# Designs tried in a protein design run: designed miniproteins, single chains, continued (5). Part 64

Each design is a single chain, and the fold is of that chain. pLDDT is the mean over its residues in the fold that is shown.

## One batch from the design tools (miniprotein)

Design m18359
Fold by ESMFold2-Fast:
Structure m18359 (fold): chain A 70 residues (1-70)
Amino acid sequence: SMKEFEELLSEINNLIKNKDNYSVEELEKKYDELLKKAKELAPSLSTRERFLLLAELSEIYVEILKKKRE
């Protein structure tokens, strides 16, 4: 539903905002959990909503890769 989409998007954005409070391992675990939720929700979403969700998740993945360089 729209509510579930908005809640997941908010959770992703909150993780991005607080990324520096987490270790690489913690971020990877949280990313995997969010990716699983996104996959479960995807059949209920429009193409536009799926694209937005993928874009936000990709931002977390980029931050994980950056931290792995340290």
Scores: mean pLDDT 84

Design m18360
Fold by ESMFold2-Fast:
Structure m18360 (fold): chain A 67 residues (1-67)
Amino acid sequence: SSLEEEVERLLEEAERAIEAGDLETALRLLDEAARKAEQIEDPKKRREFILRITGLRIRVIGAGIEQ
């Protein structure tokens, strides 16, 4: 679906932002991904995307604390 494709693109961009140390951009992209993922009708796919988003958010928070 277009929503699944949009979430995948946002997650790829967020991962690149994390690798670049751009944590503000990463969080913004993850927030957008979460908003789109909540609209996915397939509960299994929605859950999978939400778990991936949560994992990336934890990575960002950890990186920000370890300044």
Scores: mean pLDDT 86

Design m18361
Fold by ESMFold2-Fast:
Formats: structure tokens, sequence, C-alpha cells
Structure m18361 (fold): chain A 79 residues (1-79)
């Protein structure tokens, strides 16, 4: 069901975001990007629950764009 899919996706995204939050700790730009990723992840999960898979894909795409930016910020901080 859409509800079961939404819960599975929510769990996986929550685990990934927790790891990224730990990596971003103390880097304000990265912390803000991870928080925006969390917001997009929550919107994607709600879209899945509603059966709106097109909206879910759009929110996941935005989350991926934020993840790429977060990776850049983290790489710059590590250099």
Amino acid sequence: SNAELAEEVRRRLEEALEALRAAAEGIPEAERLVERMREEAERAVEAIRAGDLEAAREHLARMRALAAEAARVLAEAAA
C-alpha cells in the first residue's frame, strides 16, 4: 500500500539524514542544507501517502540537489 511504501521510505531517509546531520555538525551552511533536505524528505513521504508519486519524485529530486550542495560544502570544510 502507499502507506507501507511511505513508512519504508521515511525510515530509510531518516537514517540517511541522521548520518548527514552528524557529518554537518558545527558547519552552519551544511546544517541548513541538511535541514532543507529533511523538509523535502517529509514532503516526499506525505506525497507517497497521498498516492501522488509525481510530487514525491519532485521532492526527492530537490532533496538530491540539496544533497549535492551539502557534499560540496562538507568537502570544502574537510580541505
Scores: mean pLDDT 88

Design m18362
Fold by ESMFold2-Fast:
Structure m18362 (fold): chain A 66 residues (1-66)
Amino acid sequence: SAKEEAALKLDGAVSRALSQVGRGKLSKEEAIALIREAAEEVAPVIGEEEAQRSVDNAERALDKML
């Protein structure tokens, strides 16, 4: 479904951003900006609450890495 594809796209963006921060290739600020951009693109499909929850979860994960 479109929702499943949108959720997978957002999950992929989060996974890539976290991996790049772990490799020292992105700052936390750069990673959050990319994740927020991906969330904004998919929010019309998955809903703003679910998109924001994904961003909040990613920010907490990044805080534990840095």
Scores: mean pLDDT 85

Design m18364
Fold by ESMFold2-Fast:
Structure m18364 (fold): chain A 83 residues (1-83)
Amino acid sequence: KEIEKYEEEIKKDPNNAEAWLNLGKVLFEQEKYEEAFEYYQLALLLDPNNAEAWENLGKVLEKMGYYDAAEQLYKKAEELKKK
C-alpha cells in the first residue's frame, strides 16, 4: 500500500522529491538496495539539499559494501543538517 501511495504521488507530480525518497525507503526496507539507490539518486537530482536523501543513499552503499563512499555521503548529510 505504501508503494502504491508514493507511485500515485509521482504520477501526479514526477518532480516530487519526497515521493521518490519515500519510495526508495520502502525498497530499502524490502532489501532491494539497487532499486533504492536509483530512487534516492532521483530524489537528490530534484532536491540536492535533502540531508535525509544523502544519509539514506549512504545507508544503501553501506549495505552494498561501499563503506568509504557511504562515509562521504554521511558527511554530506551532516553538513546539510548544520544549515
Scores: mean pLDDT 83

Design m18365
Fold by ESMFold2-Fast:
Structure m18365 (fold): chain A 60 residues (1-60)
Amino acid sequence: MAEVEAQVDKLMAEGKYEEAITLYDEAARQARKAGDPRAVDLEARSALAIIKLYTEKLGE
């Protein structure tokens, strides 16, 4: 799962927040289905990416 976080960090650094959100959402769904406690962290990171997208696209 560290691979997913590394990919998302790269997307976030490149300003590709929409792709990062999609990747986190998918990872969080799979983690939730598997009962993985990391699901909470993935959901929190997805929410943070949404906030950053809002700030960049609307807040400038």
Scores: mean pLDDT 74

Design m18366
Fold by ESMFold2-Fast:
Structure m18366 (fold): chain A 68 residues (1-68)
Amino acid sequence: AEKLYKLAKEVEESAPKAAEGLYALAEVVKTQNVSKEQIQKGLLELAKKAKELGEEEAAKKLEELAKE
């Protein structure tokens, strides 16, 4: 979850919607005992939404984090 918070803080000024989604995903990971595959899926869905909003740089970072 720490990496999700870190990325959210990094992108919150340039990509506020991606940051909002990352904070929400981090809270789910912390509270709901989700699998690594579910976290990866969540990150990829956030990346797709970021691209739709024109937050291309944040979307790329989300896709890179999902590969871990």
Scores: mean pLDDT 76

Design m18367
Fold by ESMFold2-Fast:
Structure m18367 (fold): chain A 66 residues (1-66)
Amino acid sequence: MDAEVARVVAAVARVLIKKGKLEEAKELAKMAAELGDYETALEVAEELKKAGANVDELIKELKEKI
């Protein structure tokens, strides 16, 4: 994933988190990881954790890939 696409994915995920759509934002984090962008996936997962989502295992897995 290039930097421009990563920035758009992160922005969309923040909007979803703000609207309380935590599962949809979590799917975006997983999609970014599948595309090899573990840094963007981790950024989204950490914002999800701050919003109260259960993403501790996802964060741990992503940190092992970076």
Scores: mean pLDDT 79

Design m18368
Fold by ESMFold2-Fast:
Structure m18368 (fold): chain A 92 residues (1-92)
Amino acid sequence: MKLEITLDAKELTPEAARALAEFIRESDVDEVVINAPNLTKVDPEGLRALAEAARAAGKKVTIKVGNLSEEDRQALLEAAERAGGLLTVEVK
C-alpha cells in the first residue's frame, strides 16, 4: 500500500522531520511519497532522522523537491545513500 502526503513547508525542520519519521514507523503502508514542492531548506539532523526511519521500518520513502540549494540537495542525496535505497529523492 502506498501513501502520498504533501508537505507545504518551506523548511524541513528537525521537528517536522521527527513527526514524519514517527509517522513512517507507525504507518501500515509499504511506501510513502512526500511531495515538498515549496521546500527550499533542509536540516541535516532532520534528513538523518528521515533516512533512519525509512531504514528501520524497512519502507520505501520518496521525497519530491523543487527548489533546493546545491548544498541542501547534496545533503539530501547523502541521506538517501545512507538509507540503502529505501530513501529516494526526485528533483522537480
Scores: mean pLDDT 76

Design m18369
Fold by ESMFold2-Fast:
Structure m18369 (fold): chain A 98 residues (1-98)
Amino acid sequence: LPTVEEALQALEDAIESFKKAVEASLKGDRQTSANYLTAGAILATAAAMVDSPEVREALRRLADYIEEGAKKLEEAGFTDDAKTMRGLAENVRRLAEA
């Protein structure tokens, strides 16, 4: 199991991965976007193994960040990527409530 410090770092890396996924989708690079979405999801899932209030708060912030990214993609017409991100946001939010 990761430490609290490792989990918080993984969630910061997850935010950066989701940011890069949105940027790639907006440029039409769907493969790069999918790779970053996968990386972010793996990092969030690993971090969620740590039973800590700080990690749960960071997961809630991550879920909000992913949801905002999904809205931006949907407004730009990238509906498939937006749907994938919304699913990830819901999964991350559920991890925070476990």
Scores: mean pLDDT 83

Design m18370
Fold by ESMFold2-Fast:
Structure m18370 (fold): chain A 86 residues (1-86)
Amino acid sequence: SLKERIEELRREIEELEEEVEELRKKGLEELAEKLEELLEEARELLEKAEEYIKEGKLEKAEELILEAEIQIGIARIILGLAKLIE
């Protein structure tokens, strides 16, 4: 269901937020801040999607979930690249 998909994406955001905190500890402050902004935007999209589900606007909810998935995916790629930098 769309609600289960939102819950899964929220768990992914929580996991990525922990990795962002590790970047801060390594002194990558600017990158960590940018990633926090992306993850916060993803959280806001999921909150709005959940409201659309309550209103029965499933197509709009699905669109916002997809946008959140894209932002989470971008954050994952950036984090993956950061781990390759010595």
Scores: mean pLDDT 86

Design m18371
Fold by ESMFold2-Fast:
Structure m18371 (fold): chain A 71 residues (1-71)
Amino acid sequence: AAEEAQRHLERGKQLLADGKFEEAIRHYERAIELDPDNAEAHRNLGLAYAQMGKFDEAAAHFERARALYEA
């Protein structure tokens, strides 16, 4: 499960770098589904939403990532 979540996280990062924001979001959401406490996945999902101009959704995910990094 952790390895599968990490693979989705890495694929999401590649897609985000390529400007494929919607596909990146799908992979980050899958990573979170497999590992809900993955702070990096929540942070990167926030970055993807911010790149799309969805700042309210981005802020919510950044807040969750911050809480997880502090746990």
Scores: mean pLDDT 83

Design m18372
Fold by ESMFold2-Fast:
Structure m18372 (fold): chain A 79 residues (1-79)
Amino acid sequence: ARELAEEADKLAREAAEAFKAGDVEKAVELLREAARLLREAAREAEAEGDAELAEQLLEAARRAEAMAEKMRKAAEEAK
């Protein structure tokens, strides 16, 4: 869980930098990958008996997915 959550956090930071650089496609891809890793981390946390951490990781995954969709929609509307 911890290693996957740390990798997801790194990808989310890289996504923010890609978005600032105008690379919205890369930002969306990085955020979607971060969400996948957070969901996997949540499953591991649940398997380890840490339901609170699992819930926090799932919420983080939902936020990453929502941000990716918001960025994707903004890019589509700017075309």
Scores: mean pLDDT 81

Design m18373
Fold by ESMFold2-Fast:
Structure m18373 (fold): chain A 71 residues (1-71)
Amino acid sequence: DEARKAALRRLLAALGVEVPEDASMEELKERLKEALSEALGEPFTDEDVERMATVVLNGEALRAEQAAARA
């Protein structure tokens, strides 16, 4: 899904990791798992990465919902 890819790319950008624009979902997940493990000094699983992407997506949806309610 495009929104999930965007969330993963946003997390990678925050960590200073460059990825190709045509990178697959699987490549983004693997790269993010590596970057997080290196940055935070602890192991991350695919499940952790999926959870993080979901939190980012839900946060963006919530912000959009609040903006619409205030308009």
Scores: mean pLDDT 72

Design m18374
Fold by ESMFold2-Fast:
Structure m18374 (fold): chain A 71 residues (1-71)
Amino acid sequence: MEAAIRAQAEALAEAARKLGELAGEPEKAEEVVRLIAEAAEALLAGDLEKAEELNRRAVELGQELAEKALA
């Protein structure tokens, strides 16, 4: 379901941008957004291994943003 994957990626990107705003790190948030978009594209292309690697990196950076935003 291409539309569902894209919608989820957009929702995650919005959440990442919000965390970046709260943390005062919009550039890091845009990096997370880029990783989310690349992971969604890899998933849609059937490259599950690449999608998982990109998602793992996005989660790591997203956790850093969340920790700083909630500090």
Scores: mean pLDDT 82

Design m18375
Fold by ESMFold2-Fast:
Structure m18375 (fold): chain A 80 residues (1-80)
Amino acid sequence: NKKEAEELYKKGLEAYKNKDYEKAVELFEKAISLLDENDPLRAETLALLSEAYSKLGDHEKSDKYGEEAQKIADKLGIKL
C-alpha cells in the first residue's frame, strides 16, 4: 500500500529531524517493505535510512543502503 508507505516515510522523516535515529530506521524500513523496487519514494527512503544508520555509527549498513538508493535513482534519472 503506497499511501501507508508515504505516511510511514513522513513519520520516519519527523523522527530523523528530531534526531531519533533508531525510530527513523524502524519507520523507514517499514516504508521500504511496502514500496515497489523501482518506486522513486523507495530511493528517497533508502537514502534517509542510509543517513540514519550513519548517525547510529553503522557505516556498513549506511553504505549498503546508500548504494541501493543511488542505483534506483540512477535507473529512474532522479536526484537524491
Scores: mean pLDDT 86

Design m18376
Fold by ESMFold2-Fast:
Structure m18376 (fold): chain A 96 residues (1-96)
Amino acid sequence: DEDERLRELTLRITELLRNGDRDGLIALLQEEDGVSEEQARALLDSKPVPAGVISRIMGEALGRAVLIVEENSESVLEAALNAKPSREAQRERALE
């Protein structure tokens, strides 16, 4: 049932966004759409990624979840999208 799956994904993504669980969002994208960690991180960082990296259902669920969070708390959405620098990004900054 596509409608049931879309609803379940939307609620799960909304919960992850509200909790600032960026790693959970990456894991969900990898689990559902088989994307690489690099592709999932790029999507969350609004970096260019190839078209079709995520499924239509995932794209719809992400859009709906963002709207739900934005209506209730723009600061929560901003915190989730700008969550803690990755260990890799921290290492690169330390080496500069």
Scores: mean pLDDT 66

Design m18377
Fold by ESMFold2-Fast:
Structure m18377 (fold): chain A 62 residues (1-62)
Amino acid sequence: SMSAEQKKEAKELLEKALELGGDNEGFKTMVSGALKKLENGEIKDADEFLKQLKGLLSQAVP
C-alpha cells in the first residue's frame, strides 16, 4: 500500500530515529520492529505512519 517514495522516506526516518535513540534498548527494539514491518509490507496506513515518525523526530530536533 505504500509507494516507493513513502517507503524510502519512512526508512530514512527510522534510521535517523535509531541514531537518536542512543543507549535506549526499548526504543531501539521498537524502531527496529517498525522497520521490519515496513520492509514486510505490514504498514496499513502509510500517511499516519509517516506522520508519527515525523512527529517523533521533530521533538528530537529543536
Scores: mean pLDDT 72

Design m18378
Fold by ESMFold2-Fast:
Structure m18378 (fold): chain A 60 residues (1-60)
Amino acid sequence: SLEEQVRAILEENGGDPSLLPAVVAALRAREIAGFVTPAGALVLLGYDSQGRLVRRVLPA
């Protein structure tokens, strides 16, 4: 599910698990979701033109 995929991404990147509902809601609304890692990197999540969930990491 989308929730399981987002939870895994948050866990892998050290993101706050309390962000899960907000990130899932943004992605369901076809918005770009973002969160900051403990190291200060920005992780961006969104759907591509083919409907695939893609992740981009911008360093601090």
Scores: mean pLDDT 83

Design m18379
Fold by ESMFold2-Fast:
Structure m18379 (fold): chain A 86 residues (1-86)
Amino acid sequence: MKVTITVKNANPGAALVAIGAGVDAELAGGKVESKVEGDTITVTSTDVGDAGKAAALAAADGLRRGGATVEVTVKGDEVTVNATAP
């Protein structure tokens, strides 16, 4: 499956959560790309299984606990997490 995590207005804590999910996906055998544009961080993981999906959902929950506005969309084998940090 494919997982995309985008964090806007990223503070260091939110950035670490998104990057951590990417590292978890890579350790599970996925392919990971990260992109930073100003204060926006995008982490895309491909060829991930249930472990990559679980990491993305855990990241979404972590971002929500940090006060971010988070939207999660699951469409077939794609998971998209869009977050805006406070």
Scores: mean pLDDT 80

Design m18380
Fold by ESMFold2-Fast:
Order: sequence, then C-alpha cells, then structure tokens
Structure m18380 (fold): chain A 73 residues (1-73)
Amino acid sequence: MSKEEAEKKAKELIKKGIEALRQGDRETAKKHFMEAANLLNDASKTKEEQEKANDEFSLEVERGVAELEGRAV
C-alpha cells in the first residue's frame, strides 16, 4: 500500500470513528481510530515519517471532533 492510499483509507476510518462517536459507540470509534493509526504507521518508512503521520492523524481526529461539537477549525 502506498503512503497516499494509506492516508486516504485512514481518513475514511477516522470519519467512521467520528460517526460512531456521534452515535455514542465509543468502542467502535476506538477500533476505527486504531486501524487508521496502524495503517499510517505501516505506510511510514522512517521514524520521521511515522511522527508526521501521527501528527496528521491527530489533526484529522481533532478537526472531526471539533466539527461534531459545532466548533470551527
């Protein structure tokens, strides 16, 4: 899997996780977030790439949670 493909799949999983949080299903949300994080880590070739992927993952989750809470980001 390419890094670009992993990022696209991870974003899709993050959206599913946020949707699960909206429905009150925290366990399903955690599962999707873990899968997204694992995809990004697996696609990273170096420690620097892993750190960047984790930062991007964190930003996407934070943005989605902010949107769910009705906050502008």
Scores: mean pLDDT 73

Design m18381
Fold by ESMFold2-Fast:
Structure m18381 (fold): chain A 72 residues (1-72)
Amino acid sequence: MAAELVGEAVALALELKPGERARVEVEGLWVEIEKLGEKRFRIRATRPEVAEAIRETLERLGFEVEVEVEEP
């Protein structure tokens, strides 16, 4: 579940152009990814561990990532 969501979100992030955003939903969990610049993303997610995994993956690929956790 979480690994599938992370993989799908990372794949979509790599296809985004600056100013674009995408949302991924898997089994009631969601991630929203916005490309803020050529190498900068903002990620919002239902679960902090999912957002963290996506951030770590994108940072390993040379991107800067801002993470926002869903507010209650």
Scores: mean pLDDT 78

Design m18382
Fold by ESMFold2-Fast:
Structure m18382 (fold): chain A 85 residues (1-85)
Amino acid sequence: MTKEEIIEEAKRILERIEELLAEIKALGDEELAALAERLLEEAKELLEKLENAENVEEARKLLLEIEEVEGLVGIILGLAKIITE
């Protein structure tokens, strides 16, 4: 995978995080929505670092960190569903 391919994958993950955040917001828990918004901001900062990565290994490490953020937002959505239903 090239650095450009890693950046494109990271952008796709950010789109999925934004979709998860929209679902969390729709459930109406403002505290969990705020937590998910902070995680989306962290993912955006990680994308900026990834775009400035010196090499492909650093880019891959940053992609894994963005994937971890997606996982955390997914957990928040699951928690929001339990609390609001």
Scores: mean pLDDT 86

Design m18383
Fold by ESMFold2-Fast:
Structure m18383 (fold): chain A 63 residues (1-63)
Amino acid sequence: SRATELERKAAENLETMAEVAIKRKDERGIETAIKAAEQMIKMSKDEEIKEKLKELLEKLKKA
């Protein structure tokens, strides 16, 4: 569905922003990305998107 496509793009954008924050050791950016990922996981009904966001959360928490 179109909604799923938009969610996938949002998750992809978050992943890119999160990777930049991790590489820069931007504590504020990492915290913001964690909160955004947690919220998207709770609201998403797409299992693939949830798994991708869970992997991102693990990376962010280790940063």
Scores: mean pLDDT 81

Design m18384
Fold by ESMFold2-Fast:
Structure m18384 (fold): chain A 96 residues (1-96)
Amino acid sequence: DLEEELRKRFLENLEKTEKAILNDPRLSPEEKEWFLKLLEELRKLEPREAARKLLEETSTFLTERVAEANGDYSVLAKTEEEIEEEREEFERKLNK
């Protein structure tokens, strides 16, 4: 029961993190691919250690991205079009 809950939350955490990273307009396509690779590595780790490592790696990386963006809302508007294009390309690859 306890172990089952940990596994369930671990999977949910990975899914939420993946979605957050993929939908973050402050991250480049290369950076998103980097995090996807990281998430796959984390799946093979203990849930507790994986979660901590993910938070540390993601926090450090996102802190740099946020600093570059100055936390400015205008960057979100600018990158929205780029995200739409990447989403279309991603869907095209998935449909194949």
Scores: mean pLDDT 60

Design m18385
Fold by ESMFold2-Fast:
Structure m18385 (fold): chain A 84 residues (1-84)
Amino acid sequence: SLIQEARRALAEGNYDEAIELFEKALKENPDNVEAYILLGEAYLKRGDYEKALEAFDKALQIDPNNPVAKTLKEEVEKRLKEKK
């Protein structure tokens, strides 16, 4: 599946490929909470904190109590406060 391919790319450090594959997965299933969380993780790993925040916010719009999305959003917000 696109999600499994994207997860492999993310694990290998191929963040741009992971982002493209997660975006393709979300085009097929726009309510996929896991895909938004993993997209946010890919952006976070790439250092794109604002796009990571947007992805986690999308996950929380679909599943407001998702503990993974909440924790990762808090990490991004902390990094944004510490950014130059």
Scores: mean pLDDT 85

Design m18386
Fold by ESMFold2-Fast:
Structure m18386 (fold): chain A 76 residues (1-76)
Amino acid sequence: TREAIRERFRRAAEELRETNPLLAEALRLLAEEGDLEEAARLISEATGMPVEDAREGLEKVIAAEELAAANAHLLP
């Protein structure tokens, strides 16, 4: 579940590594280290949005993915 979500972020990071290295590193940090604060900072640098907004966006995405994963586990 959480491991599957982390795997998805890791694959996205690999795909973006050459085209957007800051965004790729942010996704890698989420997948491998779970460092939300540093990931938000890198997304802020990559996109120009405030760090607070980047952090809130990441928290919402993670919560939505965790909810979807949990719901899948409740089905036979």
Scores: mean pLDDT 73

Design m18387
Fold by ESMFold2-Fast:
Structure m18387 (fold): chain A 59 residues (1-59)
Amino acid sequence: MGYILEGQKLYQQGKYEEAAKQFQKAIELDPSNLVAKDNLARALEEAGKLEEAEKVRKE
């Protein structure tokens, strides 16, 4: 849960790549966490990593 909060804070600051890293860590700890997956996909989209975002959404 701490990684999601850090990711959200970074996302609000426009640090999308750093936010994505925090959300990835949250998913590594709990792969069933849909909130972290949604946030990761959004952060990747904002960072311009559309192919990576699509892969996350298809999980």
Scores: mean pLDDT 81

Design m18388
Fold by ESMFold2-Fast:
Structure m18388 (fold): chain A 70 residues (1-70)
Amino acid sequence: DAERIIAAARAALAEVEARREEVDAALAAASAEERAAGAAHLRALADRLASLGADEEAARVRALADRVAA
């Protein structure tokens, strides 16, 4: 169900924003390999969301992937 996937992504993005400082601290503690794997996973999710027409959520997930990869 595309609607449930999009809703789950929205909820996850809201949680990340609510816990931004904790997420940033976790990323700072992560290895380069862990960050690269996380960024790749998020980019794949963003591509899936875009294919479902969830362009706003896809853009937000891509922005998160770029932050994870940095």
Scores: mean pLDDT 82

Design m18389
Fold by ESMFold2-Fast:
Structure m18389 (fold): chain A 70 residues (1-70)
Amino acid sequence: MSLDDPEFQKEISEALFLMLIGVGRAAGKDTSAIEEAIEAGDKEAMAEEIAKAFGISLEKARRLVEGILK
């Protein structure tokens, strides 16, 4: 697999989101809204829900989502 393979990129993105959800759950955070936003493919909703769950700024959450998806 190569980094320019869409299948590999999708697997990496999914693994990073699963890791984020796992960390959130281990920390006692409610990640259900983050999971719903991921399933819907709504990047803005993903960022907003991550910001709420982890107590980070929306700007940092947006950068995190962009980094995971690309």
Scores: mean pLDDT 75

Design m18390
Fold by ESMFold2-Fast:
Structure m18390 (fold): chain A 69 residues (1-69)
Amino acid sequence: SRLEELAEELERLVEEGAPRERIREVLREIARLGIEEGRVSGAEAALLVMELEERGELEAALEEARRKA
């Protein structure tokens, strides 16, 4: 639930054209919360964030995550 709220907030920020730094902050919160809940390891979270940001596939990955949720 909390992760879904953060994912929705991230999507909103991306759609609004928010500054990349703000989007990155929310991404880090999602990764940290995922680790705390045992859903992903720290290494997996770090790799995911870096890969998605570099490839510009943040939106697509978030949509996929929402479909699975």
Scores: mean pLDDT 65

Design m18391
Fold by ESMFold2-Fast:
Structure m18391 (fold): chain A 106 residues (1-106)
Amino acid sequence: LERVREEARRRAEELIRKAKENPGRGLEEALQRLVAELSRIQARLAAGDRASLEEDLVVAETILETAKELLRLAEELGADEGLIVAARGVAEAAASLVAEVRALLA
């Protein structure tokens, strides 16, 4: 799990940096990458794949924290309302996934 946590953290730092460098395109691209990762985890869970639940939890929690930071940056930098709504949606989806994976691990 330590390596998965380190990799997720490094990816999060890259996405946050991209959003800061270009609040429009960088933020949009960062959110799209988070959505893609959430979708991959959701697809595996929907298929009944439970082999990586602990790793999926670490990734989902990192996506949630990253989405919250991207939302904060979007609001602080005055990003388009659509991007703010999108960032909030990603944070909500990630929070739901975290709750689902935690329930499966219990």
Scores: mean pLDDT 85

Design m18392
Fold by ESMFold2-Fast:
Structure m18392 (fold): chain A 87 residues (1-87)
Amino acid sequence: MKKKGPIVILVDSNERAEKLYHELSRKGVNVSLVVDNPAIGGTVEDTFKTAIETAKEDSIVIVVTKDPEKYKEEALKYGAAEVIDLT
């Protein structure tokens, strides 16, 4: 199996999302930072969708953005195991 365990997906470009990403990575969590700035996390739509579809039952999506409803709905559509809104 190619499952990597829980993947936390942060959707935001502010310093708070970056800080969460570093804290989770430091604790050994497989975390993906998805931002609208591709320099950090790649393209939002490709990285977000692929990470969720790959992890599925192990995916934990944390939404930290001005439009949490959009990403929350898409996460569930892609098969996220859990969605947490921390906006």
Scores: mean pLDDT 63

Design m18393
Fold by ESMFold2-Fast:
Parts: C-alpha cells; sequence; structure tokens
Structure m18393 (fold): chain A 68 residues (1-68)
C-alpha cells in the first residue's frame, strides 16, 4: 500500500531519534515493496541503513530488493 509507505515517510521526517527514524524508513520500504514500487522501496531502505548501519532488517530488505 503506497499510501501507508508515504505515511511512514512523513513520520520518519518528524522523528529525531536516528534508530527510530531508521525503523520508520524500513516500514515505508516494506509497504513500497508490497505496492510493487521497488525503486522507492530501495531508496527508503538505503536511508534506513544510512541512519542506522546496524539495522539488520534494512540490510536484509536491501538484498531482497536488489535481486528484483
Amino acid sequence: NEKKAEEYIKKAEKEKDPKKKSNLYVLAGIYYYEAGKYEKAIEAVQKAIELDPDNEVAKYLLEVLKKK
């Protein structure tokens, strides 16, 4: 659902804590992936990794998306 992904992007933009912000971008990436918006999903997941390089969920999602 692209609308849910956009909602999580807006929540991430308002979040000041880097780890929480990273997790919100991960959620946005998941919803973009479900919507078939793979480029937007990759962008969201890359932002999550930049904010928290230890975010294992973001790293796994990026590997899945690159195989598409």
Scores: mean pLDDT 84

Design m18394
Fold by ESMFold2-Fast:
Structure m18394 (fold): chain A 100 residues (1-100)
Amino acid sequence: SSELKAYKEIIKEVQKLLEWIKKNHPDATEVIRLVEEALQQFQEALEALEKGDEKEAIRFETAAYLHLAGAYVEAKMKGDTELAEAILELLKKINEILKK
């Protein structure tokens, strides 16, 4: 139950970031793609956990986190400091939500 609540909160935060990027950085197409893939993978992690497949949930969680890390690297490489900092803040928040 606690783990399900954590994944639901993470999904909300990723969706919030995606909406912000689409509004403020609509030309960041590769970053948007990576964040959309991360959102889908966190949703798949939640579904796996709801079905009792904890191993598959962790696999999707890991893949989603790596896609967000990739989005951060992409933003940094393009010199978009504001976008990179927003993604890094989300990564830090996800780590705190997942700590017990």
Scores: mean pLDDT 90

Design m18395
Fold by ESMFold2-Fast:
Structure m18395 (fold): chain A 71 residues (1-71)
Amino acid sequence: MSSASVEIERLEVTVDGKTVTTYAIKLSMSEGATVEVIKEALTKAAEKAGWKMSDEQIDAVAQSLYDHHKR
């Protein structure tokens, strides 16, 4: 079965004495996973990490992840 798993890590880094929140995305997918499957996994991971992404942002990031792994 085609599947994808996305994990998002919330990171706090200090830059020039100022604390900045950033996010790291980790993707694991099976051969034949679709953009739709990645989108669902990304949405779930973003909610869990407390990262409020719009549907448009989810779409763009999921497509980028798919294209990167397809190539």
Scores: mean pLDDT 76

